# Ledger of designs, part 67: designed miniproteins, single chains, continued (2)

Each design is a single chain, and the fold is of that chain. pLDDT is the mean over its residues in the fold that is shown.

## One batch from the design tools (miniprotein)

Design m6458
Fold by ESMFold2-Fast:
Structure m6458 (fold): chain A 55 residues (1-55)
Amino acid sequence: SVEERAREAAERAGAPEETIELVARLLEGKIDLSEVPAELSRDVWAALVVYADAQ
């Protein structure tokens, strides 16, 4: 599932738990990076990079 992929990417990136839902929504196209809280944007970006590198 997308949520499982998001969790794996966030864990590999060392991102906090609250990042998982945001990454999952981004991967599903439900939100854009501009909608991510500023305080989590770096962690979310790191998780997305890990996700892309794992493909």
Scores: mean pLDDT 80

Design m6459
Fold by ESMFold2-Fast:
Structure m6459 (fold): chain A 55 residues (1-55)
Amino acid sequence: MSAAEKAEEVGRLVAEGRLEEGAELARKLDSPTAAKAALQGNSSGAAAGVLASLG
């Protein structure tokens, strides 16, 4: 799966409230910045939790 495809999937999972699955994909993506960008507008509390999990 391409990095772009993973980033889109992370955004989709977070939008659906599937934060744990989104975090797992974000960790596997060797580009946490792309994952952070996908999370920036979805839900401040939920996004903060996922971002903390990533580092």
Scores: mean pLDDT 62

Design m6460
Fold by ESMFold2-Fast:
Structure m6460 (fold): chain A 85 residues (1-85)
Amino acid sequence: DIEKLVEEIQKLFKELKKLKGLSEEEALDLFNEILAKVFQEMQEKLEKEGLDSSMSEEERKKIEKEMAEKLIKRLKEEIEKIKAE
């Protein structure tokens, strides 16, 4: 469910902002960098699969879910790296 994935992303972003040694601005910059990388990977996948602006609503929802799952994974990995420092 995409709404639950969005809620998890919001929780991870709040966790990122609370990490020792990061300002709120640094946390936002890091979040935007991770988001940009996920967008690039999804764009490459869409082009490779021939999916574009003609996508059905179901195909769009599938891509949104995959993007959200990738973003969650990368946010968790980055939070763990910062905690390990």
Scores: mean pLDDT 76

Design m6461
Fold by ESMFold2-Fast:
Structure m6461 (fold): chain A 82 residues (1-82)
Amino acid sequence: MDEEARKLLESDPEAVEKAKKVREEAERLAKEGRIEELEELAKKVSEELKNSDKGISSVLIYTGTILYIIGLIIDVELEERR
């Protein structure tokens, strides 16, 4: 693993823990097919990112979390079209 990426994760353990909880909630919502709630979750994370005086590590962690939620939304929508 990239040494720089590891240092970034270690510099903001609070953001890492928040991201883990958000991902767990997103996975639960995706399993239940709750696209609307997934979109609201992504919006909340995006708003926290926009309103925060966060360092680059937090920005990357939150951005990655938003992209993960978007991926889950796409996966659920594709499954409904089958």
Scores: mean pLDDT 73

Design m6462
Fold by ESMFold2-Fast:
Structure m6462 (fold): chain A 98 residues (1-98)
Amino acid sequence: SMETIKRASDIVLERLREHPELLREVEALAEKFGVSVRTVIETMVMIAMGVSTQEIIDFLKTKGLSEVKAEQLIAAVQRLLFENPELLRLILQGIKEA
């Protein structure tokens, strides 16, 4: 649910303060795509929860992204999670505790 995504994202954001290198990677994506850090984290949570690509695109469009930019952010987030297993672990733990 969107309520679970928001709670998980708040938990993840708080924990990222203890992982400054991972937080910088998330901040870099937020700056690149012109969205908030929270929006990037919510996208990560949605991907990890198995939310459909189309639903994530529709969500990102409400945050001011075009469909093409939404698809690019989703791909960038998937790559970041693949390249940073510790970040994926934090996302999964946040979902479990939400």
Scores: mean pLDDT 90

Design m6463
Fold by ESMFold2-Fast:
Structure m6463 (fold): chain A 55 residues (1-55)
Amino acid sequence: GEEAKKINDKLKALKDLVDNSREMLKTDGSKEGREEGEKLIDEEAEKKLKEILDE
């Protein structure tokens, strides 16, 4: 259905966002920046996943 397609599209977008964010994080020169970035990526991904599944 259209609902399933929207959810799948959002899940794919979230996965792509996480993957891209992690790739960009690899270019960060600071250890602190990379560690904080990983934490923020995980927290944002969990938040967005919950929002998608709550539809």
Scores: mean pLDDT 75

Design m6464
Fold by ESMFold2-Fast:
Parts: C-alpha cells; sequence; structure tokens
Structure m6464 (fold): chain A 57 residues (1-57)
C-alpha cells in the first residue's frame, strides 16, 4: 500500500521519472491495477511524458 501511495503522489505531481522508478521497483498487481486509471487521467490532463510511462508499464 505504501507503493500505491507513492505512485499516486508521483502521478499527481506529474513526476514521470519517479512514476517509472516506482513501477520498476514495485511491479505488483496492486500497483498495476491503478495504471489504466492513471493513464486516462494523464491523457486528459495533457501530460504526455507521464502518459507514455504509464502506457509502457
Amino acid sequence: SSAVEELLQAASAGDAARVRAILAAHPTPEVRSWLPFLRREALRMGREDLAAVLEEA
């Protein structure tokens, strides 16, 4: 759950590099279950770098 909290904080900040690091360190089903939602939100907000990281994961 701490990994999910870190992921949500990094994504809300638009920190694509940190999102990439968290996904690499915590490739768990719990963490990955958030990816479709975060990808959709990144695209809606026009955050292309973040959206690309979330798509590649």
Scores: mean pLDDT 81

Design m6465
Fold by ESMFold2-Fast:
Structure m6465 (fold): chain A 54 residues (1-54)
Amino acid sequence: GAPTTEEQKKAYAGLKAAGDQLGLSDKEVEDAATETNWDVKAGGLKLGEIYNSK
């Protein structure tokens, strides 16, 4: 899904930057963000899990 609030949009931007640093796809970043309800801390941990599962 797409972020709707300003906090969600900011969280998603941060997660995209982290995902890009890890070499993750936009879809992997969006999945992590959506699953963690746009929480930067939880989303960041989820991105790390996705990266380590490759």
Scores: mean pLDDT 79

Design m6466
Fold by ESMFold2-Fast:
Structure m6466 (fold): chain A 90 residues (1-90)
Amino acid sequence: MIKEKLQEVIDKIEANPEVAALPEAQRLIEKLKEALSLEDPTSDEFIDLINEGARLAAQVYRQLSGEAKAIAGEVLTTLGKINYEASLKR
């Protein structure tokens, strides 16, 4: 389910202190938690929050190296999949 995948993304970021220490990562978590609180995961508001989250995830990815960069890359990929799946269910 879309919301389960979104929670997994949040958990993955919070589980890695190197990723979570970045201000952009904290803003990303805030946007994803806001999206998770929405009743309709196919709404324009949800999709806008996921797109803003993906922008922040790209900024996080550019600042990291090694394992932390790989985790940020997985987050960015998963957000793209969530956006695509939400768009198909509209």
Scores: mean pLDDT 84

Design m6467
Fold by ESMFold2-Fast:
Structure m6467 (fold): chain A 66 residues (1-66)
Amino acid sequence: MEKELEAETYASFGAMYVALSKRLSGEEKIEALKKAAEYYEKAAELGLEEAKERLEEVKKELKELE
């Protein structure tokens, strides 16, 4: 239960940074997406499959921007 709540919390932070990145440009957008990737990675490591899928989406967007 605690581990599941922790994973959901990390995924929520990831989603917040993705939303923030849509309002940013250049290096600031890249940094927000990198933070989103870090949080989704932590959520995925805790077993949240949805976070693994979101992580791949963020990585793809970062590759297009870099």
Scores: mean pLDDT 82

Design m6468
Fold by ESMFold2-Fast:
Parts: structure tokens; C-alpha cells; sequence
Structure m6468 (fold): chain A 93 residues (1-93)
């Protein structure tokens, strides 16, 4: 289960980096970088505590915040990963 959560977190980081790269507006890029950096910090903290549910919740929160500002080209990928993370959260209950 930890391997799947780590993979999901890496997919979220990769998608956030893609959103930063695809964004043309400097203000949007800075906001996405802040979302990414705060996400990495929260995921690392949850990982050290072995809080798998906390890791998945951090993934969902970061992706939902990114969805608000990300380019239209990435909205579908963000929605797919959010749904995947939400389904995984149900398995941890």
C-alpha cells in the first residue's frame, strides 16, 4: 500500500511540474510552485508519520488547488488523478 501511495504522490508532483511548465503567466507559475512546494512538505511530514491517509488527502488538496489555476489542457489529467486519489482514500478506510 505504501508503494501505491508513493507512486500517486509522484504522479501528483509530475503533473504539478507539467502545469508550471505549460503556464505562460508568471503569476500562475508562482502560485503553482507554491502549491507544489507546500504539497511536498505535507507529503514528507505524513510519510515520516506513516500517515498514508494524510498523504492521500494532501495529494487531493494540492491537485484541487492546482485545478483552479492550471491551463485548460491539464484540467482532464487533474480530474483523473483527483478521482484516482479519492478512490484510493476509500480503500484506506
Amino acid sequence: HMEEVKKLAQEAIDLLNEAIKESKDPETQERLKKIRDEFIEKVQEAFLKKDYKGMVKAIIEALEEARKVAPPSLQEKLDELINKAREYLKKLE
Scores: mean pLDDT 85

Design m6469
Fold by ESMFold2-Fast:
Structure m6469 (fold): chain A 123 residues (1-123)
Amino acid sequence: SSMQQQQRQQQVAQLEAQAQEHLALAEKYVEQAYELAKKGGSGTDVTTQLALAGTHLGLAAQHAVQARQLDPERGARLLEEVKKKLEEMGEKAREAGEIRPEIKDSLEGIMDLTRQRVEEIFG
C-alpha cells in the first residue's frame, strides 16, 4: 500500500477511536440516567444525564460520517454501532419514563432531539 493509503488508514483508526470513546460515554450517561431514575434522583439529574448521552451520540455520529468519507466499509460499521446505541438509549429512556412518569415527556423530547440530530448528521 502507498504511504498516502497508510496515512488514510491511520486517520480512519483515529476517527474510530474517537467515535468509540463517545459511544462509551453515551452508554455511561444512559446507565447513570437509568440508575438515577430507579433510585429517585431528581428529574433534572435524570434528564441532564440523558441529554449528555445524546450529545456524545451526536459526536460519535460526526466521527462516523468522517470515517465513512475516508473508508466506506469501516464508516458504515461505525454508523451501525451509533444506530444500535441510539436504539439502546431509546429503550432505557422509555423504561426510565415508565419508572418516573412525571419526566416521561422530557425524556421523550431528549430522544426526539437526539434522533433528529443523528439523522441530520448522517444526511
Scores: mean pLDDT 91

Design m6470
Fold by ESMFold2-Fast:
Structure m6470 (fold): chain A 59 residues (1-59)
Amino acid sequence: MKRFILLEAEATMLYLLAFVKGDEETARKLQEAINKALELYKQGKIEEAVKILEEAIKA
């Protein structure tokens, strides 16, 4: 639970930073990962949601 919230916050911060810098590709990838992770979280697939956010942050 806590890990998901922290990763979502980190991904959102990276998305905002990429958006401000004009890095459209990175911003798009982060937005897609956040949306997919939230959908998995709503389905109770917490570990899959966490994995998606971790992979997006590492790229």
Scores: mean pLDDT 80

Design m6471
Fold by ESMFold2-Fast:
Structure m6471 (fold): chain A 58 residues (1-58)
Amino acid sequence: TPYQQLIAELKAYYAKLKAQADAVLPTLSPEEQAALRAGLARAEEELAEAIRKLEEQE
């Protein structure tokens, strides 16, 4: 249960960041948009790895 709660909070945090990024994307230059998308992709990979490790522990 503690791991499930932490996983839910991590997912919610990323969803908030993604929503904020989507809101500002149209105001950015193509270079800034590419950098933001790359940053989000890295954050998503790190989040997936963290969730995987948490799910392996009960």
Scores: mean pLDDT 80

Design m6472
Fold by ESMFold2-Fast:
Structure m6472 (fold): chain A 89 residues (1-89)
Amino acid sequence: PSQEEIDAETLVAFAEIALYLALQSDEKGDVEGALEAVRIARRIAEQIKSLGNEDAAKEVADMLYDAAQRATSPEVREELRRLAEEVKA
């Protein structure tokens, strides 16, 4: 694979970890910690979009929609849903 493909795959993995941490914080009632993890995921998603890798962007958007569906806090759910729509666009 090219360096660009490796970078995209690595960023997708980092986004997955950030979303896992966001959902764990949300389930524990740590809304602030969950939103911090979503902010990290946002930065990663912005880098994926800058690479122009449509497959990676779609994968992250799908993960964000799934995370939004699983979130218990309305604030965390809305932030995840909004980010998913931005990545999908």
Scores: mean pLDDT 85

Design m6473
Fold by ESMFold2-Fast:
Structure m6473 (fold): chain A 79 residues (1-79)
Amino acid sequence: SAADKARSARLLALIKRAQERIQKRREEGAPPLSPAQREAYLQRGIALLEKWGVVVNLNTPEEREFVEALGAEVAAEDG
């Protein structure tokens, strides 16, 4: 459906922005986020993925960092 296509396009855009956020922070030598901020972003990222029917597997630090970046992009859109 058109709604499913629009939802998929939004998810793809968020994934791209999350990847760009990770790359930019590494290139800029940005300091690590506080544990509280990381947990808040992680919960937002998990909630987004679960809402869209994506199974969340946080088996590696890289997977966790990606979900945290997704949550940060969601938080930026909400602010």
Scores: mean pLDDT 79

Design m6474
Fold by ESMFold2-Fast:
Order: sequence, then structure tokens, then C-alpha cells
Structure m6474 (fold): chain A 80 residues (1-80)
Amino acid sequence: SLEEQIEELERRARELQRELEEAIENKDEEKIEKVLKEFEELEKELEELAKKTKDYLLLLRLLSISGELLVGKQRARSFK
């Protein structure tokens, strides 16, 4: 279902945020770049799913994930 797809995206976003935090703590630039590429892939999936979403609450969940990814990207940029 659409809700199950959003739950999977939420789970993936949480895992990527943890990986980003570890990479920043370890000063692993290669891993930071890898995680940022995965963020971009996840953002593309969020955009595609948002176009198909007519449920306001599900759309808010997608926007929440997008916001979390944006914060992660800003944190990664601050490391450089």
C-alpha cells in the first residue's frame, strides 16, 4: 500500500541519518559522500510518491522526511 511505501521510506531515512552521524563522527569523507548520494536517491522517490499521494496526512509524512534529509545535508556541508 501507499502507507507501507511511506513507512519504508521513513525507515530508510532514519537509517541514513544514523550512517551520516557515524560518518561525521569518524571524519569519513567517502562515507559522507556515499550517504549524500543515497539521500538524493531517497528524495527522488519521495517526489515521485508525493505526486501520487492524495491523502493530506500521508503527504505531510513525506514532507517531514524531506525536511529531515535537508537538515542532514546541511550538517554534512558544515563538516566540510
Scores: mean pLDDT 82

Design m6475
Fold by ESMFold2-Fast:
Structure m6475 (fold): chain A 60 residues (1-60)
Amino acid sequence: SDLEREIARSLALMTLEISKKHMSPKEAAEFLRKMAELLKSKGFDEVAKEMEKAAEELEK
């Protein structure tokens, strides 16, 4: 849904900003991947994909 896409974008950006300031890139990526798995288990597949993409970008 459009709402899920907007939430995913907002959460990905917020989490990315916080993680970059308080965690190493590796720790931030691991955290985001765990969040993505949790979100998938709750049925938020679009949100999970956005967080996975953010984790991938942090590892580059």
Scores: mean pLDDT 76

Design m6477
Fold by ESMFold2-Fast:
Structure m6477 (fold): chain A 70 residues (1-70)
Amino acid sequence: SLAETYQAGADAMEEAARANVKAGRLDEAIHGARLGQQTFAELAPHSPAAQEAQRRLGDVLAEIEAEKAR
């Protein structure tokens, strides 16, 4: 389903962002999470699953940006 596709996409983007954080590549993690958040934000008006994916990646982005600012 489309919802499963969006969830799988969000899972993959979150996993990639967290892997970059573990590797010390905070800028790459921020870029990836930001791209994912923006992509799902464009889809959000037409899909609750895209809204949830956008929210998840927005949370991941905010977490990593807060870590980098310390």
Scores: mean pLDDT 85

Design m6478
Fold by ESMFold2-Fast:
Structure m6478 (fold): chain A 93 residues (1-93)
Amino acid sequence: MIKSKQGLRDLLIQMVKGLIVRLEHPTGPPLDVQDLRDLMKVIYGMLGRDPSEVPEEPTFDQVLEMIREAMKHAGVPEEEIKELIDRLKELSK
């Protein structure tokens, strides 16, 4: 469990960068519903939300909104959030 905002920021940035790498240079199957659910559960845990409230079939847009919310909560600058989210949206086309 991460107790500091800095540790939370570092984990979120690493997670988003890993997702960008996976989408930009896919090795194996594309992101499926289980991948999106697992990612949402991690984000819900970071936000102190109940993981059981994660939808069974979350959309990629819902995942992006939760990443944005988690990054804002962790104190990531809005400019960096926008850049990372825009990159993820571009790669999901």
Scores: mean pLDDT 74

Design m6479
Fold by ESMFold2-Fast:
Structure m6479 (fold): chain A 85 residues (1-85)
Amino acid sequence: SMDDMQRQMDQVSRQTLEQMQQADDQVRQQIDDIRRQTGVEPSVQQRVQISQSRRMPIVMDHRQRVRDIMRSGGYSDDQIDEMVS
């Protein structure tokens, strides 16, 4: 049902938020490690790259899980693409 799909979506979103918080902690730790090892502040570009490398896999996994839930709910791939764009 739509309510079951919504509950699954809410659960996946909550789990993704938790994973993102963990990734934020890992990003901060990696930046701190670089500061300690090099004695130099990482550039904004370096910090962005570190953040993206840890967060992007989580974002991609979230998108795939959302698509899988929508498919199980009877949505076509075309309908899913339109809704998640």
Scores: mean pLDDT 84

Design m6480
Fold by ESMFold2-Fast:
Structure m6480 (fold): chain A 69 residues (1-69)
Amino acid sequence: SSAEKEAKEKKLEEIAKQSAEEYRKLVEETSEKEAGEEMANKLAKKSLDEANAGAAGVIEAAEELKEEA
């Protein structure tokens, strides 16, 4: 449904915002390279968990957020 799609989009936007803040802190403590790898690993882990839950639509949206994060 439209409401379900919007709920998924909002959830992914919230995750992207949290990831951006965490990435910024990691850059301060380490380097852009290490921060990027850590964030990519976390996003990939969450995408796999969502795939196992059978949420195919979430995977496509997460790929777009991965490029932004």
Scores: mean pLDDT 67

Design m6481
Fold by ESMFold2-Fast:
Structure m6481 (fold): chain A 80 residues (1-80)
Amino acid sequence: SEMLEELKKLLSDEDPEVRAAAVEALAAMGRPEAVEPLEKALSDESPLVREAARKGLEALATSENPEIAARARAALEKLK
């Protein structure tokens, strides 16, 4: 999806508010391809972006798609 690739590019923006918005949009797509970018965003330098990624993964962990839910839970388990 072109939208997915554009949002992934925005995760490298210098503005943490732009990166956080991209994280929220990726989570809202509810696609399995969103899990890996969100997991990477958990290591972002900005607490705003890390919190958005955590919330996004928590939302995906409740997905009706068991594969998406399992991948999101695995990503969250890397947080202590």
Scores: mean pLDDT 83

Design m6482
Fold by ESMFold2-Fast:
Structure m6482 (fold): chain A 65 residues (1-65)
Amino acid sequence: GNLQLAVEAYAEAIRLNPNDAEAWYNLGRALEGLGQKDAAIAAYKQALRLNPNFADARNELERLS
């Protein structure tokens, strides 16, 4: 489905630029859509590690914790 393609696209973007906090956040959203909660949490944590002021990533982690 479209979410699997999105995961592959964001994974490739991260492979090319692993410091892209927004790509990690978008990967987390796509993984949630696929029901992969633990993988989504890991992606959101990485986004927040790269950008500690990333409110959207923090809010998603609080919702999922």
Scores: mean pLDDT 88

Design m6483
Fold by ESMFold2-Fast:
Structure m6483 (fold): chain A 76 residues (1-76)
Amino acid sequence: METAKKLLEEIEKKQGKKLTPEEREEFEKIAKEEAEELEKNAQKYLEELKKATLPTADMQEQRDWVIEELKKILEK
């Protein structure tokens, strides 16, 4: 939801004009679908990282850091 709102705001800002009701509905639908797809792919990658068994402690720390960063992106 938040990602879709940001995409809509960015589109309006880039056009320099407010969207018509018809254009807004179309962009809102597209932005929502794209945002959901991106979040879904990020969630899948995060789950794969959590399941990965890494051979060294340094690699595990690196993985944990990446998981934290991905969570921050997804929580926004």
Scores: mean pLDDT 67

Design m6484
Fold by ESMFold2-Fast:
Structure m6484 (fold): chain A 70 residues (1-70)
Amino acid sequence: MDPKVLEEEVTASLAAMRAAIALHLPSSTAEDLREVKAWLEAVRAELTDPESIAYLEELIARLEEAIAAL
């Protein structure tokens, strides 16, 4: 595996964990969710692996839905 691809997979996995924590934490505010979303969008912009990009896009969509529900 290319080290860059492995790095992107690790980054996407960490992004997923952070998003999951924010989405499931009862004390998460709309501001907290927006901060996590902004970070995921910044991370997605740096990725080149299509699978990792698609995964982050799904997480961003879930964060948008959660923000809209608040």
Scores: mean pLDDT 76

Design m6485
Fold by ESMFold2-Fast:
Structure m6485 (fold): chain A 60 residues (1-60)
Amino acid sequence: SLKEQYRQDLKETERFIAELRAKLAALPPGSKEYLTKEIALNIAQAARDYLRSKLEELEK
């Protein structure tokens, strides 16, 4: 179902966010790789918020 797909996507997105945060903590601040992962983290957080909003709409 659409609800199950959103729940799975949310779980995977939260796992990805945790992985990105761990990688950022290990990288030199201001490196090109750090900046790239920081951008990816911002995008992933926006996707998480979107998925949460969609799940709330489906549950009413």
Scores: mean pLDDT 86

Design m6486
Fold by ESMFold2-Fast:
Structure m6486 (fold): chain A 96 residues (1-96)
Amino acid sequence: VEEEIKKILEFSLKVAKRIKEFLDNGDYEEAIALAALASAIYYTFSKLSKNEEVRKLDKELAEKFDEIARYIENGDVQKAKEKVDEFIKELEEKLK
């Protein structure tokens, strides 16, 4: 994993874990806000990065965080938790 990609994955993992904490505590508004913010940030960088692999990764991360936000917004908290747990696992595997 390139150092830039590693930093992106490490930051995404920290954000995903924080969303999980909010969901576990019943802080659904905070979970939506953080997931939506993360999606917006990654979507923006998917348009600005000079590296095609980094742009593709940022787009994939934006879509994952948006999906999580949509599940919470629709009241499907159980699916949101499952999706966050899957995403955390995926990020941890990519960082090995």
Scores: mean pLDDT 87

Design m6487
Fold by ESMFold2-Fast:
Structure m6487 (fold): chain A 83 residues (1-83)
Amino acid sequence: IEELEKKIEEDPNNAKLWFELGLKYAEQGDYEKAIEYFKKAIELDPNYYEAWFALATIYDILGKHEEAEKYLKKAEEILKKQE
């Protein structure tokens, strides 16, 4: 995590680094921070479908199934446009 935080300080507009930080927090069970960082990745790159998928997964884990479905559909829409 600290290594990713240092990389983000050097390149704060890199959506992939924010996504990777979100994954690390999700792995530790800190879903609140994971959501925050996945949303940051999406803010920087709205076409980052993996971040939308990750966000949907966390919302589903938290029992917020309606939100999870919305994020999942958005990820699928983005992925389809990139085929």
Scores: mean pLDDT 80

Design m6488
Fold by ESMFold2-Fast:
Structure m6488 (fold): chain A 78 residues (1-78)
Amino acid sequence: KADEYLYEGVVLLHEKKYEEAIEYFDKAIEIKPSALAYYNKGIAYAKLGKIEEAKKYLEKALELQPNYEGAKEELEKL
């Protein structure tokens, strides 16, 4: 289920397994696109130093939820 993939991705982020985390966020997005899944995918790319990809997915999170405060804060840091 999407929530299970999202949770596993977040666990992998904490373990610093960023590329594997992105795979799980992609699985979550394929089942149910959400601002939270795009936000976490953006965070994983930022941790990998892939700033352009990070911006792209944080912007997608804001496209789905314009008042998503976490995505705005992360974009300001990039």
Scores: mean pLDDT 86

Design m6489
Fold by ESMFold2-Fast:
Structure m6489 (fold): chain A 89 residues (1-89)
Amino acid sequence: ERERRAQEAADAAIGSLENAVKYAKEGNKRQSAVYATAAALVLVGMQIEGLRLTPEQAERLKKLAEEYGKVSGDKKLAESFIRLVDELA
């Protein structure tokens, strides 16, 4: 159960960050912010539930967070994602 919930949550966070990066590259700041917020809420939820990321999920999320910081310019949120991912790995 927990392993399945962790995978579902990780997939949701990855998908949300992928969309945040996509919309940031398109210049759609509103949609980018919506998906970045969704990813943050999923990661915080994982921390509260005591769910963990696999090494592969953690690496993927960190790469997406770094890319998000670069394309959005929101370095603080990108650093917050990286910190949360490290705590969940």
Scores: mean pLDDT 86

Design m6490
Fold by ESMFold2-Fast:
Order: C-alpha cells, then structure tokens, then sequence
Structure m6490 (fold): chain A 74 residues (1-74)
C-alpha cells in the first residue's frame, strides 16, 4: 500500500544521508539503487493489480530517489 512505499522512501533516504555524513558516498549510492529496485518491483505489482494509489506513491518516490542518485553521481 502507499504507507509501505512512504516508509521505504523515508528509510532509504535516511540511510543514504547517514552514509553521506560519514563520507561513504559509494555506499549511499548503493542504498539508493537498492531502494529504487524495490520501489520499481512494488510499482510493477501495483500496476498489475490496479492499485492506483500505490502506483502514484511509488512513481513519486522513484522520481525523488532518482533525482538524489543523479545529484550524487554528478
């Protein structure tokens, strides 16, 4: 559901931020990539079952994590 998407987004960003504060940029990138992979699976399942609210939440979370990932790789 959308609450599970929100929790995954928050936990992924928190872990990445904690790693960045330690200077572990490559590990932060890996955490974001893992979170993105999980969100893409959730998005695929939500689309298959017609869960529109979870689709919207997952698409928003994916965009936010992709933007952060691109920022760190620049």
Amino acid sequence: GPEAVEKLREETLKRAEELLKQGKVEEAILELEIGLGMLRIILGVAKLIGDKETVEAAEEAIEELEEELERLKA
Scores: mean pLDDT 88

Design m6491
Fold by ESMFold2-Fast:
Structure m6491 (fold): chain A 62 residues (1-62)
Amino acid sequence: ATAIIKGTGPNAAAAQAAVKKIPGVLKVIKVSSSVYVKCTASAVAAVTAVLKSQGCSVEVLA
């Protein structure tokens, strides 16, 4: 299964670059101040931690 995680914050560009380096990340889209990350279920914790480290609020959508 895959998950979709939304991160929103002032450092969205830095957050996008950081999450692209995580194994299990399949797709990353930046829209304004938000980053949408499609990843494997096993990558959810790592993606969430990285987004929080970049100052983003994190929401798991799917």
Scores: mean pLDDT 82

Design m6492
Fold by ESMFold2-Fast:
Structure m6492 (fold): chain A 69 residues (1-69)
Amino acid sequence: MKGLEIQIEHQREFADILRERGSNQELIDKALAYLEKAEQALKEGDIEKAMEYIQKASELIRKALEEDG
């Protein structure tokens, strides 16, 4: 549980850095939305949903990086 909370924070911070660097804004905004849903799922104790949302956010962040170079 604590590890997933740390992963969400790290991914959120990384997404913010990508936003500042001018990466694809739409992909970053979608990733941040999934990270918010992951945090809510953890608060509700739904670890499976939290992991699913973290994976979706990670895929969107990777796609933003691939399109940015």
Scores: mean pLDDT 80

Design m6493
Fold by ESMFold2-Fast:
Structure m6493 (fold): chain A 75 residues (1-75)
Amino acid sequence: MSEEILELEVEASLHVISAAVYKKQGDLEGAIEHLKKAVEALKEAVKLEPENEVLRENLEATEKELAELEKELKE
């Protein structure tokens, strides 16, 4: 794992934490914005290390959470 991948993982984790905070406060739009940023960081990490199953699973889980919140916001 390179320093660049570690930096992207940290960035994604911070955005996931921020999204959880916004969601708890009822700010679904803020939560969605942070999850989108987490997804972009994880996509970049997967691009750098495509064979890393943990990164792919983390990306899939984060994309699923984003889709669920976007669906909730439209209701």
Scores: mean pLDDT 83

